# Designs tried in a protein design run: designed miniproteins, single chains, continued (5). Part 52

Each design is a single chain, and the fold is of that chain. pLDDT is the mean over its residues in the fold that is shown.

## One batch from the design tools (miniprotein)

Design m17789
Fold by ESMFold2-Fast:
Structure m17789 (fold): chain A 80 residues (1-80)
Amino acid sequence: SVLDELKKEIDKIYEKVLERYRAGQLTKEQAIEEFRKEVEKLVDKYLENLTPEQKQELLNYIRKKFDEFEAELDRIDAER
């Protein structure tokens, strides 16, 4: 489904930005900004093609992923 494809693309963005953070290429602030920017770009591209229900599910998924992302950055920082 379109929603499953979008979730997979968000997961790819999540992993790529975390990899760059682990490699020391981004500060925590830059990592959060990059993740936000890439997700916004993806959402803007597909938003018009989604039903209201799909939009709500996507927004809920994005919120969850941002929470997970910030927690993972904190975990990485604790191990440095």
Scores: mean pLDDT 86

Design m17790
Fold by ESMFold2-Fast:
Structure m17790 (fold): chain A 67 residues (1-67)
Amino acid sequence: TDRQQRDVQRAQQQYRDAYINRAKNEGRGDYLRDQGQDDVGDRVRQDGDDQYSQARQQYNQRQRQLS
């Protein structure tokens, strides 16, 4: 249980970090698109979204293991 609690805390932190990184990648992507780099901007935004989705799944999975 202690290991599972640590796994949940780690996943929660990664989820929070991914949320912040997604917001940063949104801003970076918008900036790059404003500079005419649409492909790069879209990729940056997608990377942030993908990382957030993965972190959310990990957090939910780890919480389930604590049940």
Scores: mean pLDDT 82

Design m17791
Fold by ESMFold2-Fast:
Structure m17791 (fold): chain A 80 residues (1-80)
Amino acid sequence: PLSPAERAELNELLREIGEALDELVKAVDAGDLARAIAIVDELIARLRARKPSLSPAIAARVEGVIAYLEGVRAELEALL
């Protein structure tokens, strides 16, 4: 179980991830693959920067999100 503070932090992270994914979809729909890659790179960098300050359970979940995003980045780069 997460503390109320950890839950608030997780909810903020999920909101930021959701906003970035919405921008990613818009970039892909516009055919702007360079912008799509930049959005993914920025999100990965932000998540990596925050990871050391998170609880182990949240950090592990963030690590999974980073791995997923690295896969998305590779797919987008393959389309360039």
Scores: mean pLDDT 84

Design m17792
Fold by ESMFold2-Fast:
Structure m17792 (fold): chain A 100 residues (1-100)
Amino acid sequence: SLAEAERLRQEGLEALRAGDYDEAVRKFEEAVELAREDPRMRALSLANLGNAYSEQGDYDKAIAKFEEAVRLASTLSGFDGEVLESLMRMQLAVAKREKE
């Protein structure tokens, strides 16, 4: 369910704050799967997954997840979608710079 996807996404964010990056990755991967029919929640979960991979130093995986998040966010209409896409593009740029 979408509510379960959001719960897992929040649990993943708590794991990130605690430095439990492996747990954060697992939680965000589950959130992405549960949000497969909701592009907004899926984009948010993919961006969080990208952040978790960045914290682990796996910039190739982080870049791939941020690129997926940007593609999904670009399909969203309105100001909220534009803000989300802009934030994800910024995170993508940071991950690409860190890979260099």
Scores: mean pLDDT 86

Design m17793
Fold by ESMFold2-Fast:
Formats: structure tokens, sequence, C-alpha cells
Structure m17793 (fold): chain A 80 residues (1-80)
């Protein structure tokens, strides 16, 4: 299992690749995550895409997606 720090580092790389529109890198990085964490990453990307479709600016959409992912990761990691 990846540590909390390794998961956080992977999410930073995923969002950087998404910002750079490197979808191959996004898919590669997501595949390194645990199944539950992978689902959170996919949900974050879906929120980013949906906000862009609604006319939200790229920077704002990315920030909201990051906030969602951080919240869901904290909820998952607090699960004992």
Amino acid sequence: MLSEREVADLFLEIFKALEEKDYEKVEELISKLDEEVQKIAEEGIKIYEELLKQGVEEDEALEKAKEYVAKKLNELLAKR
C-alpha cells in the first residue's frame, strides 16, 4: 500500500499532468493508486471536466477538483 505522502505526491503529479493535458501520464499515475484512491482520482477528474463544461475558468476548476480530492482522501485515510 502507498503511504499518505506517496498518495499526496501522486495526486500532485496527476493534477500537473491534467493541467499539461498529458492524458497518458494521468492514466499511468492513476493506475499506481489503490482501487479506492483510484476512484477518488477519477471522481476529481470528472468534477474538473464538468466545471470546464459549465464555463468555469481552468484554474478555478482545477482548485475545486483538488479540494474535492483532498477532502475524500482525508475521509478515506481517517477510516479505521
Scores: mean pLDDT 75

Design m17794
Fold by ESMFold2-Fast:
Structure m17794 (fold): chain A 59 residues (1-59)
Amino acid sequence: DIMAQAQRDFNAGRLTRDQITALMDQIRAQTADDDSRQAVIFYVSGLLTLIGMELDLEL
C-alpha cells in the first residue's frame, strides 16, 4: 500500500526521481545500523522500482 501511494504521488508530480535519489543518499550516509539502513533502502528502492517499471527509473 505504501508503494501504491508513492506511485500515485510520483505520477501526480509530488515526488521526482532525483528527489528520491537524493533522499536515499542522505539516509544512507546518516544511518549506521545495517538493519535500519536496509529497511529504508528497501522502502525507497521499492518505490522507485515500482514506478520505474513504467518510466525507466533505476537505482
Scores: mean pLDDT 58

Design m17795
Fold by ESMFold2-Fast:
Structure m17795 (fold): chain A 89 residues (1-89)
Amino acid sequence: TEEIALDLRLFGYLDDEEDRELVRSLSKRAREHLLKAAEALVAGDLEAAEEHLRQAKEEEPSVTLEQLRRIARKMAESLAKDLNLPPLA
């Protein structure tokens, strides 16, 4: 299912159980925006990354924008390492 495919992709980039638990608490839409934010960070598109984080926050008002940025950054760092790209700026 689309839900399982998204979760496998998200959890593959997170090492901390606390971060995985937070992501599990998010809606599918918020998780989609979080993944897109991480992908934008890897591409160096900071404007697109912030827009996706804002949209994820709108889907999950109970989660802070700072928590979303932290997780997206961790995902982006893991994704960059997996793709053998330079470290994030």
Scores: mean pLDDT 74

Design m17796
Fold by ESMFold2-Fast:
Structure m17796 (fold): chain A 87 residues (1-87)
Amino acid sequence: ALDLRDPLVVYGLLAYHEALELLENNGDPRDLILVAVALERIPDLSPEMREVARRALEEGRRALGEEFEAALKEATAQVDAQFAALR
């Protein structure tokens, strides 16, 4: 069972819901990449959440084209900094 008192679990649930909202509303592709990278950093992610992360990353890649690689690098650095701050 998910422990809602675990900051990492709460972070994952928030990223998951944000990814769903961004996908449904054609949100910013850079935000889609950011939430996808955030979800990929969470250990023992459910298959359902992994599928949403995959869809968000694919949509971000489709929308940004040649800019995708740079956006992915920036998102990875931002998520790594956020994860370090959660301790």
Scores: mean pLDDT 79

Design m17797
Fold by ESMFold2-Fast:
Structure m17797 (fold): chain A 66 residues (1-66)
Amino acid sequence: SAVAYVQKRAKELKLPLSEDLAQYLVKGTEGNLNLIDFALGLLAMSEQPVTQDLIGKVVDSLNNSS
């Protein structure tokens, strides 16, 4: 599942991410694996605790990068 993919990638990035937050990220990216990978990279670089608000900001940034 896309949620399991997010959790696996988050562990590789040493980014603490709950299943609920992984589901939120999948919803925001509509399951696009390329956007998920890019968003997880941005979250890892933030050096902040991952929250729904932070995920929302990252997803919004990716959708408005044109």
Scores: mean pLDDT 79

Design m17798
Fold by ESMFold2-Fast:
Structure m17798 (fold): chain A 95 residues (1-95)
Amino acid sequence: MLSEDEIRDVVLDSLVESRIQGQQQGLSLLEVLKLAIERARERGVPLEEIRRLLTELFTQYELTMRRLGGQRITDEEKEKLREYIEELVRKALEE
């Protein structure tokens, strides 16, 4: 059984590992998210926590990558990115 802090760390690690593997294997972002969900589930994270944390953590990851690349991101662009990621996570959880 995982603690709350361990749950968050497992979801983040599962996402990062799946993103790296997906780039090496030429997987779509949807396929990467499906891998991240499966890894987190196998590590004992409840599906509802995966849904909540994966959307938030992936949004923060993408925003951080854009900032490190020197891009200015408006509040409108942040919301559009969050909505896009939320839809992808929903599709990955349904399929």
Scores: mean pLDDT 79

Design m17799
Fold by ESMFold2-Fast:
Structure m17799 (fold): chain A 97 residues (1-97)
Amino acid sequence: MDEELGKQMKEEVELYRRHREEAEREEDEIQRSLHLMQAAVSRIAFITLGLKSKDKKLLEEAIKEVDELIKENEHIPELKERLEKEREKLKKKLEEL
């Protein structure tokens, strides 16, 4: 049953957006960094849940999320390579459905 995974993925996307918005409004550098770190953790959790999902729509959403992370991190080659590998895993799972 992928219903629980779908709920968890939506919660992680909401947490990501919330922490990003909090970071944009935060004037304290330490607090801003904490919100950005929390956003990154939620985004990683979303991708990880997508890899476990067998739901075609959730896998497609996870692939789109990884594509955005690749664009945001083009300046960090090692992270880009890892994200591209995760993207290929998601694509492979989507093709197996």
Scores: mean pLDDT 71

Design m17800
Fold by ESMFold2-Fast:
Structure m17800 (fold): chain A 92 residues (1-92)
Amino acid sequence: KKKLQEEILKILEKLKEAVANNKELSEKAKEEVLKLLDEAIEAAKKGDIAKALELITEAYLIALEDKAEKTVEEITKAAEEIAKLAAEILEL
């Protein structure tokens, strides 16, 4: 349903805002994560939730390498919520 896609987009937009306002990431890691989140939002707008999750996983790995523990937790929570919503779309 369109509402589930809208909910996924809200989760991604909220995650992007959290990353943009966070001071935990190095400048380079922050730029890379924000770029990946922008690409994930674009993929989600096209209904490509699998691509969005792939891009979120790349952002997770960058945050993990940068040792940004809180950012890693925020990305993990967002990815889990999106995966749950994606499963509901597939089960319908």
Scores: mean pLDDT 82

Design m17801
Fold by ESMFold2-Fast:
Structure m17801 (fold): chain A 71 residues (1-71)
Amino acid sequence: MTAEQGRKLFELFEERHPDGKASVEELRELLLEAGFSEEEAEKIVEMVRKRGLEVVDIETLERLLVEYVTQ
């Protein structure tokens, strides 16, 4: 993940989900639009699914991205 991809992801999240919530499937679409590969998007989505989450807020997304780059 590049800093540019991360910034674009949060920009798209705020723009398209002004209520601050996105489903797991919507998150996958946002990741792909931000320039993540399908493999990278699936790995991040799997992290959400492992946590038993059906909806992701921006704070949760920040934590997931930190874990993704640490692995």
Scores: mean pLDDT 80

Design m17802
Fold by ESMFold2-Fast:
Structure m17802 (fold): chain A 72 residues (1-72)
Amino acid sequence: MSEEDFEAEVYLALGLIYDTLADLSKNKEDQIEAYKKALELYRKAVELSTDPDIRAEAEANIKEVEEKIKKL
């Protein structure tokens, strides 16, 4: 694994943490802020990754979070 792919995995993992935190949030404002942080982290994972599996997971998660925000 390259340094870039390792950093991409870290960003993907952090994005998943914020995504999950947002899903569990009872406050709409906090939920939106957590989803926005997840999106920023997932986008960083896409930017840094040369691994197609990491990129695909991050891109799929971006689409899911965008859809969740749209429904709020």
Scores: mean pLDDT 86

Design m17803
Fold by ESMFold2-Fast:
Structure m17803 (fold): chain A 70 residues (1-70)
Amino acid sequence: SELEEEIEKIAKEIQEAFKNKDWEKAYELIKKGLKLQSKLTANREVTDEEIEELAKAILEDMKSLAEEKE
């Protein structure tokens, strides 16, 4: 589906941003992915501000996980 293709594209770009240590780019891409996911899975509309906060948490968790995992 179109949404699945968009999400896959974003995931790939996030990986490249991580390799380049472009955390700002990764953050923006995570926000886009979350917005698409929220429309598919949430029982309510999620605000852009909620997505921003969740994206920040995910980005920091991913960085922390990479450090702690090895």
Scores: mean pLDDT 73

Design m17804
Fold by ESMFold2-Fast:
Structure m17804 (fold): chain A 80 residues (1-80)
Amino acid sequence: MSIEEARAYYEEGLRLYEQGRYEEAVEKFEKALEILEKLAPDDPRIALVKLYLAMALHKLGRKEEAKEYGEEAFRLNAKL
């Protein structure tokens, strides 16, 4: 795994989200997040990936998971 793979998963997740393919978008965002948290746990892009995970999960009606990722993303942005 690599930071470039994380970026590729994130960009693919964005394309799937734009297409309304929310379950597939979640899968790609989760893969991007796993790589970033493992290789670069202080990377500011983690907050952005968590925000898009929250948005995609909300579209799927997975509201508790969406809330958790959304709250984490806001906390990470508040530490700038």
Scores: mean pLDDT 83

Design m17805
Fold by ESMFold2-Fast:
Order: sequence, then structure tokens, then C-alpha cells
Structure m17805 (fold): chain A 96 residues (1-96)
Amino acid sequence: MEEALKLLEEAEKEKDPERAAELVLEAGRLASKEEDQEKRLEIAERLLELAEKEKDPLVQKAAAEAILEIAKKIEDPIKYTAYVLRAIGLILDAEL
């Protein structure tokens, strides 16, 4: 979704972690409704990049939640497992 990508671009520029987290969660919800798997995975990869760049716990947790929402629609069990593990890694990094 073009709308989801625009929300992620806005989140990357947002200085308030709470606002950035809200934008990330909304992008994840829009992405989870996308029927094109390649577009959904593109958004998931951008969420991972954003979480790595920002390193704020609120943004990392929001990105992990958004990735898990996208992962629910992954038909490939290997890709599903990979995204779930990466999302769990973000949550653990934010908590520990």
C-alpha cells in the first residue's frame, strides 16, 4: 500500500517516539490488509530497517507488532518463521 509506505516515511522523520509508534502501527494495519504478498513483505522489511535505525523501545515494539500482523498472512512457513523470530528479537531488545 502506498499509504503504508508514506506513514513509514513520516515515522522515520518523527522526533516524538510515541507519535512514531502510532504511525508504525497504522502502517502495519494497512499493510496487513494488502492482498499482494510482495508489497506486504516490502513494508515488513522497511519496518525492520526503521526499528534498527531508531532503536527507541516504543518504536521497536510497534514495528514488531506491525511485522507480526503482516506475518499472519505469509503462506511460506520458512518466511513466516523468519519474520516472527525477527519480530521477537525486536521485542526482546526493547525489553532487555
Scores: mean pLDDT 79

Design m17806
Fold by ESMFold2-Fast:
Structure m17806 (fold): chain A 55 residues (1-55)
Amino acid sequence: SLEEKVRELRALWAQMTAEERKRLFDLIRKLMQDPSVTAEEAVEAALEEARRIRE
């Protein structure tokens, strides 16, 4: 669910450095500049990126 994805993203965000957070923020910003991208799609893409950063 979206709520579960947001919860996981928040947990990963809390563990990140300033540089890692900037990378995620830049991705979300680019996605949100596209009016065809929904908030849910942006959260899903951010979660995938957060997981990659933590690998």
Scores: mean pLDDT 80

Design m17807
Fold by ESMFold2-Fast:
Structure m17807 (fold): chain A 85 residues (1-85)
Amino acid sequence: MEEIKKALEKALEEAKELVKKTIKDKEELEKAIKTLEKAYEGLLEKWKDMNLSPEAIKIIGEGTILSHAAMWIAIYKLEEENKKK
């Protein structure tokens, strides 16, 4: 349990750093961070119901947090492209 929580916390911090480097708009950054934190909390609640090994939960959890970061970065880049003109 604790090892999984620590791994997910590390993934959350890495994801936050990725969005901070890319998203320069304060409002969009705050939305991205809240989404990442919500995903992290949801994973902590749901992991107890997962019929998976600890290693599988860790991989899925880290992937979920990182994919949320990637999604917000992609949305931000798309919106910036639309504002280019």
Scores: mean pLDDT 76

Design m17808
Fold by ESMFold2-Fast:
Structure m17808 (fold): chain A 73 residues (1-73)
Amino acid sequence: SARERAERAIEELRKLEAEAAAAGDKKKALQYGTALGLALIAYGVGKVTGDDEFGARMAEEMLEKAKKGEAGL
C-alpha cells in the first residue's frame, strides 16, 4: 500500500541517518535527517488529507535525493 511505501522510505532514512551519525559523517547525517523531516511532513499531510499516495511519493523522492546528496543542504 501507499502507506507501507512511505513507512519503508522513512525507516530507510532513519537507518541511513543513524549510520551516518555513528560513522561521524555530520554532513551525511544532516542530509538524511533533513530528508527524513521532509518525508515525515509529507506522510503527515497524506494522512490528514487522505492522499497517502502523495505521502509515499514524496517520502520516496526525499530518500532518492538524500542518497544522491541533493537534499538541499
Scores: mean pLDDT 82

Design m17809
Fold by ESMFold2-Fast:
Structure m17809 (fold): chain A 60 residues (1-60)
Amino acid sequence: SAAEEAAERADRAGALAAASGATDEGQKLGQMGVEAAKKGDYKAALEYAEKARALGRETR
């Protein structure tokens, strides 16, 4: 479902942010996305994942 796909994307973004150690903000957003997905708040999880990706794009 769309909610499950959003949760998977948020979890993926969180795992990548944590593994890469890219930025403090990126790691926080990724972890918040994973926690939201675990709580079943897939909309919030997707929003955190998108914010983490946007931050990664802007940082060189």
Scores: mean pLDDT 67

Design m17810
Fold by ESMFold2-Fast:
Structure m17810 (fold): chain A 73 residues (1-73)
Amino acid sequence: TPSAEQQAKLDELRKQLLEKINEIARYMLEMLLAKLDGDEEAYKEYLEKLEEYEKEEKEILAEIKKLVAEIKA
């Protein structure tokens, strides 16, 4: 059974992951719309933001994986 501190940290990481997934989905939509509109500058800005958020998502996933492994040990 996870400790109260481990459970609280897991719940916070899961919330952060959901927020990042939602932001990635929103920026993917904006990037596609910018591309269709021919706005190359907006397309590039959204692409850079997507890369940043995908990196942050991977970092959150790594923290969740580490915490889950600690709980199972």
Scores: mean pLDDT 85

Design m17811
Fold by ESMFold2-Fast:
Structure m17811 (fold): chain A 93 residues (1-93)
Amino acid sequence: AAAEEEKREVVLATALGIVGAGLDFEGHTEAAEALFKGVKAFNAGDYEAAIAYFREALAVAPESVRPLVLEALAAALKRAGDLEAAAEAEAQA
């Protein structure tokens, strides 16, 4: 249902904010910055910018947070209408 998808996206955005803060605290500043920019773009409805930032975050993120970033990337790709790329991101999560 649409309401469940919206709720899932809000929970995911909140989780990414917490993870980003943890990454910045641990010195993974580049990964944290990319995650924060991605979440900000996603919340603004700029899904193309969100996709770009989440891909940047994936390139530099520690292995422990990659599944969460992949879920965020999949959500942004679905909103942009790229269902094939979204399914690929979900399969890697």
Scores: mean pLDDT 75

Design m17812
Fold by ESMFold2-Fast:
Structure m17812 (fold): chain A 92 residues (1-92)
Amino acid sequence: SLQEEIDEALIYLAVLYRPMTAEELAKKLNISRATVERILDRMEAEGLVERDADGTYRLRPELVAAIKEARDAGYSPEEMRALLDEVRARLA
């Protein structure tokens, strides 16, 4: 859904700032923990984030530069979603 795509974009932008747990992301973004965990599980399966032993999630190093560039260009959540769709297409 559009809302889940927006939530995913917000998770990318938050994790770009620093590695975070699912609980920290849920609190910071005001999204349910169940929704955050569902999105993070998918992102990890797609190779977009890594989960550390302490339960924190970080962006794959290969994606950090592209996401930072998009943030610095002032991408909206909707524009970030479009960028992530392109990244997924390239990884397929």
Scores: mean pLDDT 77

Design m17813
Fold by ESMFold2-Fast:
Structure m17813 (fold): chain A 59 residues (1-59)
Amino acid sequence: SLAIQQKLSSGVRAIFITSNGSEIPTTQIMTPEEAQLLAKSLGFTDVRFEAVTLEDLLA
């Protein structure tokens, strides 16, 4: 579907990095820009991105 295609083309799975370097993985698929804004609002130090797979979108 169009929504799945959009998430595959621009969506990433975000992993938030705490000030201590701990990783907090998310299952939410969002744009890199949305992930950066969310991380900032939640007080995380940085964000790491992972590629989205079809399996992630169909789960």
Scores: mean pLDDT 69

Design m17814
Fold by ESMFold2-Fast:
Structure m17814 (fold): chain A 95 residues (1-95)
Amino acid sequence: MVELPELPERTKDIASLSPEERKKLILFDAAHGIFEIAIYTAEVLGKDPEKAEKIAEIYRKMVERLTELIDAGASVEEIEKVIREANKEISKVMK
C-alpha cells in the first residue's frame, strides 16, 4: 500500500479564514482528492504498484512545495501553477 503524506494540520475552521486563505486550502484539498483517485486507479484497479509509487512521489513533492508556498504567503496563482505541474507529471505516468 502506497503511503501518502498527511495533509497540513488545519488549526482554524474554513469559515474563520480569509477568502484567499480559504481558496488556497480548497485547492490543496482538491489536489489531494485527485492524487488519491490516481493512486487507487494505478494500484488497485490497474494492479501497477510501480505507477502508484511514482504518483505518490509526485504527490509528496507537491505537498512539500505547497506547504512552503502557503507558509510564505504565496498567491493563489502560484499554488494553482504547482498543482497544474503535478497533474502534468501524473498524466505522463498514467499515459
Scores: mean pLDDT 72

Design m17815
Fold by ESMFold2-Fast:
Structure m17815 (fold): chain A 94 residues (1-94)
Amino acid sequence: VEEYLEKLREAAQELADGLRKVGLTESAQAILEAAEEVERDPVAGGEKLREAISAGMLAVAGDTSATPDERRAIAQAAARALGYLGKLMRALEE
């Protein structure tokens, strides 16, 4: 459980850093705040994190300044964050 939470924080930070590089600072902040909420309330925080990631990915899709490599890095970090969130939720059901 703790390992998934640490990996989720790492992935959320990578995603936030990627979003900041392409000028999406509000999206980056929302993701970090949602990841912090997962530690206090995994269900409510997890829902906020999924919504923040979805909104951030939509913002990246509309951003013409992002390079293909930047978009790939952001997409990979988002996938890792969602994957670890899923693993954390499953572990908490045990």
Scores: mean pLDDT 81

Design m17816
Fold by ESMFold2-Fast:
Structure m17816 (fold): chain A 87 residues (1-87)
Amino acid sequence: DILKKAVEEAEKEGHEFYGGTLKKGGASQESSEQAGKAGGEWSKDVFEGKETGKLVPQTPLELKLEEKIKKKGKEAKEKAKKLEELK
């Protein structure tokens, strides 16, 4: 429950949730190098393997995290399909 409240507050403040880690989606200060603002939905969409549809310049670290989250979401979907076949 404490984690759930923390995630909800982080999303409200524009932070992103990466698995078990809370991270601010954009720079803490205004960033002229980055366009747009990251929202909590972005990390969820990446994890679920959805197309975000948002063109936001990201740091190399954010791109690597996005790829890892996307891979985890894809693996979860494949595992669910295999479990259904095993029933």
Scores: mean pLDDT 51

Design m17817
Fold by ESMFold2-Fast:
Structure m17817 (fold): chain A 75 residues (1-75)
Amino acid sequence: TEETLERIKKALDFVGRYAPNVSQEEVDAAYEAIKANPELVERLASSPKFLEDFLREKGFEKLAGYAGVIVNLAQ
C-alpha cells in the first residue's frame, strides 16, 4: 500500500542519514526500485531476508546489509 511504501521511504532515509557507508543516491535508487514493484512492497516491508535478496539482486549491496534495520523501522 502507499502507507507501507511511505514507511519504507522513511526507513531508507534513516539508514542513508545515519549509516556512514550508504549514500543518498543509493537510497533514492533503491526506493525507486521498490516503488517500481508495488506487488512486492508488503513482503519487502515484512521480510528482512526478502528485502536483503531484492537489494542485492538490484546491486544495492550496502543497503542490503541494513535490510533487518529497514524492515524493523518500516513496522
Scores: mean pLDDT 86

Design m17818
Fold by ESMFold2-Fast:
Structure m17818 (fold): chain A 62 residues (1-62)
Amino acid sequence: SKAEIEAAAEKGRERFLELAKELGVEAKLTATVEGDDVVFTVEAAGEKATVTVPGSQLLKAL
């Protein structure tokens, strides 16, 4: 469901920020649910990148 994808997106954000903290990297991550996909936008070290993850793949990873 969309709620499961949104929850998985939030958990993914937390995991990323925890990893960034462990690596000593200052980073910002935003997650936007677009249909059944999640678009993550990462901003770190003056760079910005976007990654689109299918909700089904994200649910399997978490």
Scores: mean pLDDT 77

Design m17819
Fold by ESMFold2-Fast:
Structure m17819 (fold): chain A 100 residues (1-100)
Amino acid sequence: SKYLFTEEQAKKMDKKKILSLFLSQIDYFISQVPNLNELKREALLQFARSLYYVSKLQGLKKVAEKAEELLKAIESGKLSPEELKELLEELKEVIKKELE
């Protein structure tokens, strides 16, 4: 599947539950930045697409904007491990603010 969730599923999800899931996944990817292989990079790309898609459908504008920035950076293929970690940490902070 191109996305982790269907449009109907994404619209009906509890915002706090989905954002908590995405925070856990971001923490995982931050931990994996020093050890990224092709499979983990593909998983990160799928994650970024899914986060962007769900955030757009749920009207989470700031999360969607940061997810789009992450997605474009990954797709560019020019992102250093340090830049990737920084962008993931920025996305984590945006999501944490939406949970407040």
Scores: mean pLDDT 81

Design m17820
Fold by ESMFold2-Fast:
Structure m17820 (fold): chain A 85 residues (1-85)
Amino acid sequence: IEYEVLEIKFNDNLTITVVLTDKEITKEEAEKLVKELYGKDLKIEQVGDGVFLAKLSDNKYVIVADKKAKEKVKEVIEKLYKKYK
């Protein structure tokens, strides 16, 4: 699987890392990819069709999604931002 990593920093309080895959990914594949990138097992939640969210720390999150799901990724980012606003 090819992927791109984008980091979005919102003030001092929230950082979201977006991992965009070149094709549709399963929850199991998302869990494996997050483990490879961060060296630990994280709780993965499905938050949209083909969009997965993991919490790295109190204010750091990772979103893993197919690049076709960009609109859903944007919705998840906006929801997280509003929660920490």
Scores: mean pLDDT 79

Design m17821
Fold by ESMFold2-Fast:
Structure m17821 (fold): chain A 75 residues (1-75)
Amino acid sequence: MEIIEATITGVRRENGHLLLDVETALGPGVLLAPESGLAVGANVILATPQGSFSGVVVSTTGARVGGRVTVAVTG
């Protein structure tokens, strides 16, 4: 299973979703998370220059600038 580590550079709330601007090894991206917040086990979508990936949060320091999130890619 592919693991992607992301560093949060921006936080936005739009249309019932939490949008996180992130820096990853695949380049800059946007992580689409539930409006309720970024939690371990949450289903997320990571959009990068390499494409969009469905994933699950396996660790996080919280949805804040300078925070980190680790995503296990599921599809």
Scores: mean pLDDT 81

Design m17822
Fold by ESMFold2-Fast:
Structure m17822 (fold): chain A 89 residues (1-89)
Amino acid sequence: KLLEELEKELEELEKEVEELETRFVGTQNPESVEAAKKKIEEIKKRAEEIIKKVEESKELSEEDKEKLIKRAEEIIKRAEELKKKVEES
């Protein structure tokens, strides 16, 4: 079911962001910084794709759409905040 698939994708993205946030504290080497930036960009792009799928869906209720979009937007915001921290390292 589309709702369950989207919720699972969001849960995986939330876990990936949390793992990066936990690991990237303090000074990082250049290779780790570059790898993190690529991963952050991938997470952000996947979250944006989820928003687009939700908006285009005819099967989801407006309440489900709002909830899923809000979760995806939170993932994007966290990814952008993490990217700034990684770039400032």
Scores: mean pLDDT 79

Design m17823
Fold by ESMFold2-Fast:
Structure m17823 (fold): chain A 102 residues (1-102)
Amino acid sequence: SEMEKKRRERALEAGVEIGMVRIEAGVQLSIAKKQNDLDKIEQIRKQTDARIKLIMATILGASIETIESLSEKELFDLYINGKLKKATKEEIEELKKRLEEI
């Protein structure tokens, strides 16, 4: 159906954004690990997790509970099949706030 096609296109958009975040984080983590900067490693991990959750909540509309309970594969499969629980506006604002605090 056209709705399934639109969901697949939006899933690709989210996948690209998540991939870019992970590539950037991988480079930053590699540098921090070589410097043995444990605080920087923890900061990068927290920021990366928050960014990926925000992408899933805003692009896919996934609830925080769903993002935290399911694997990325399971979440994307549910989204493509139109079975994903939608994030509330409050959940999205909370995720944005968490990212700004890291």
Scores: mean pLDDT 82

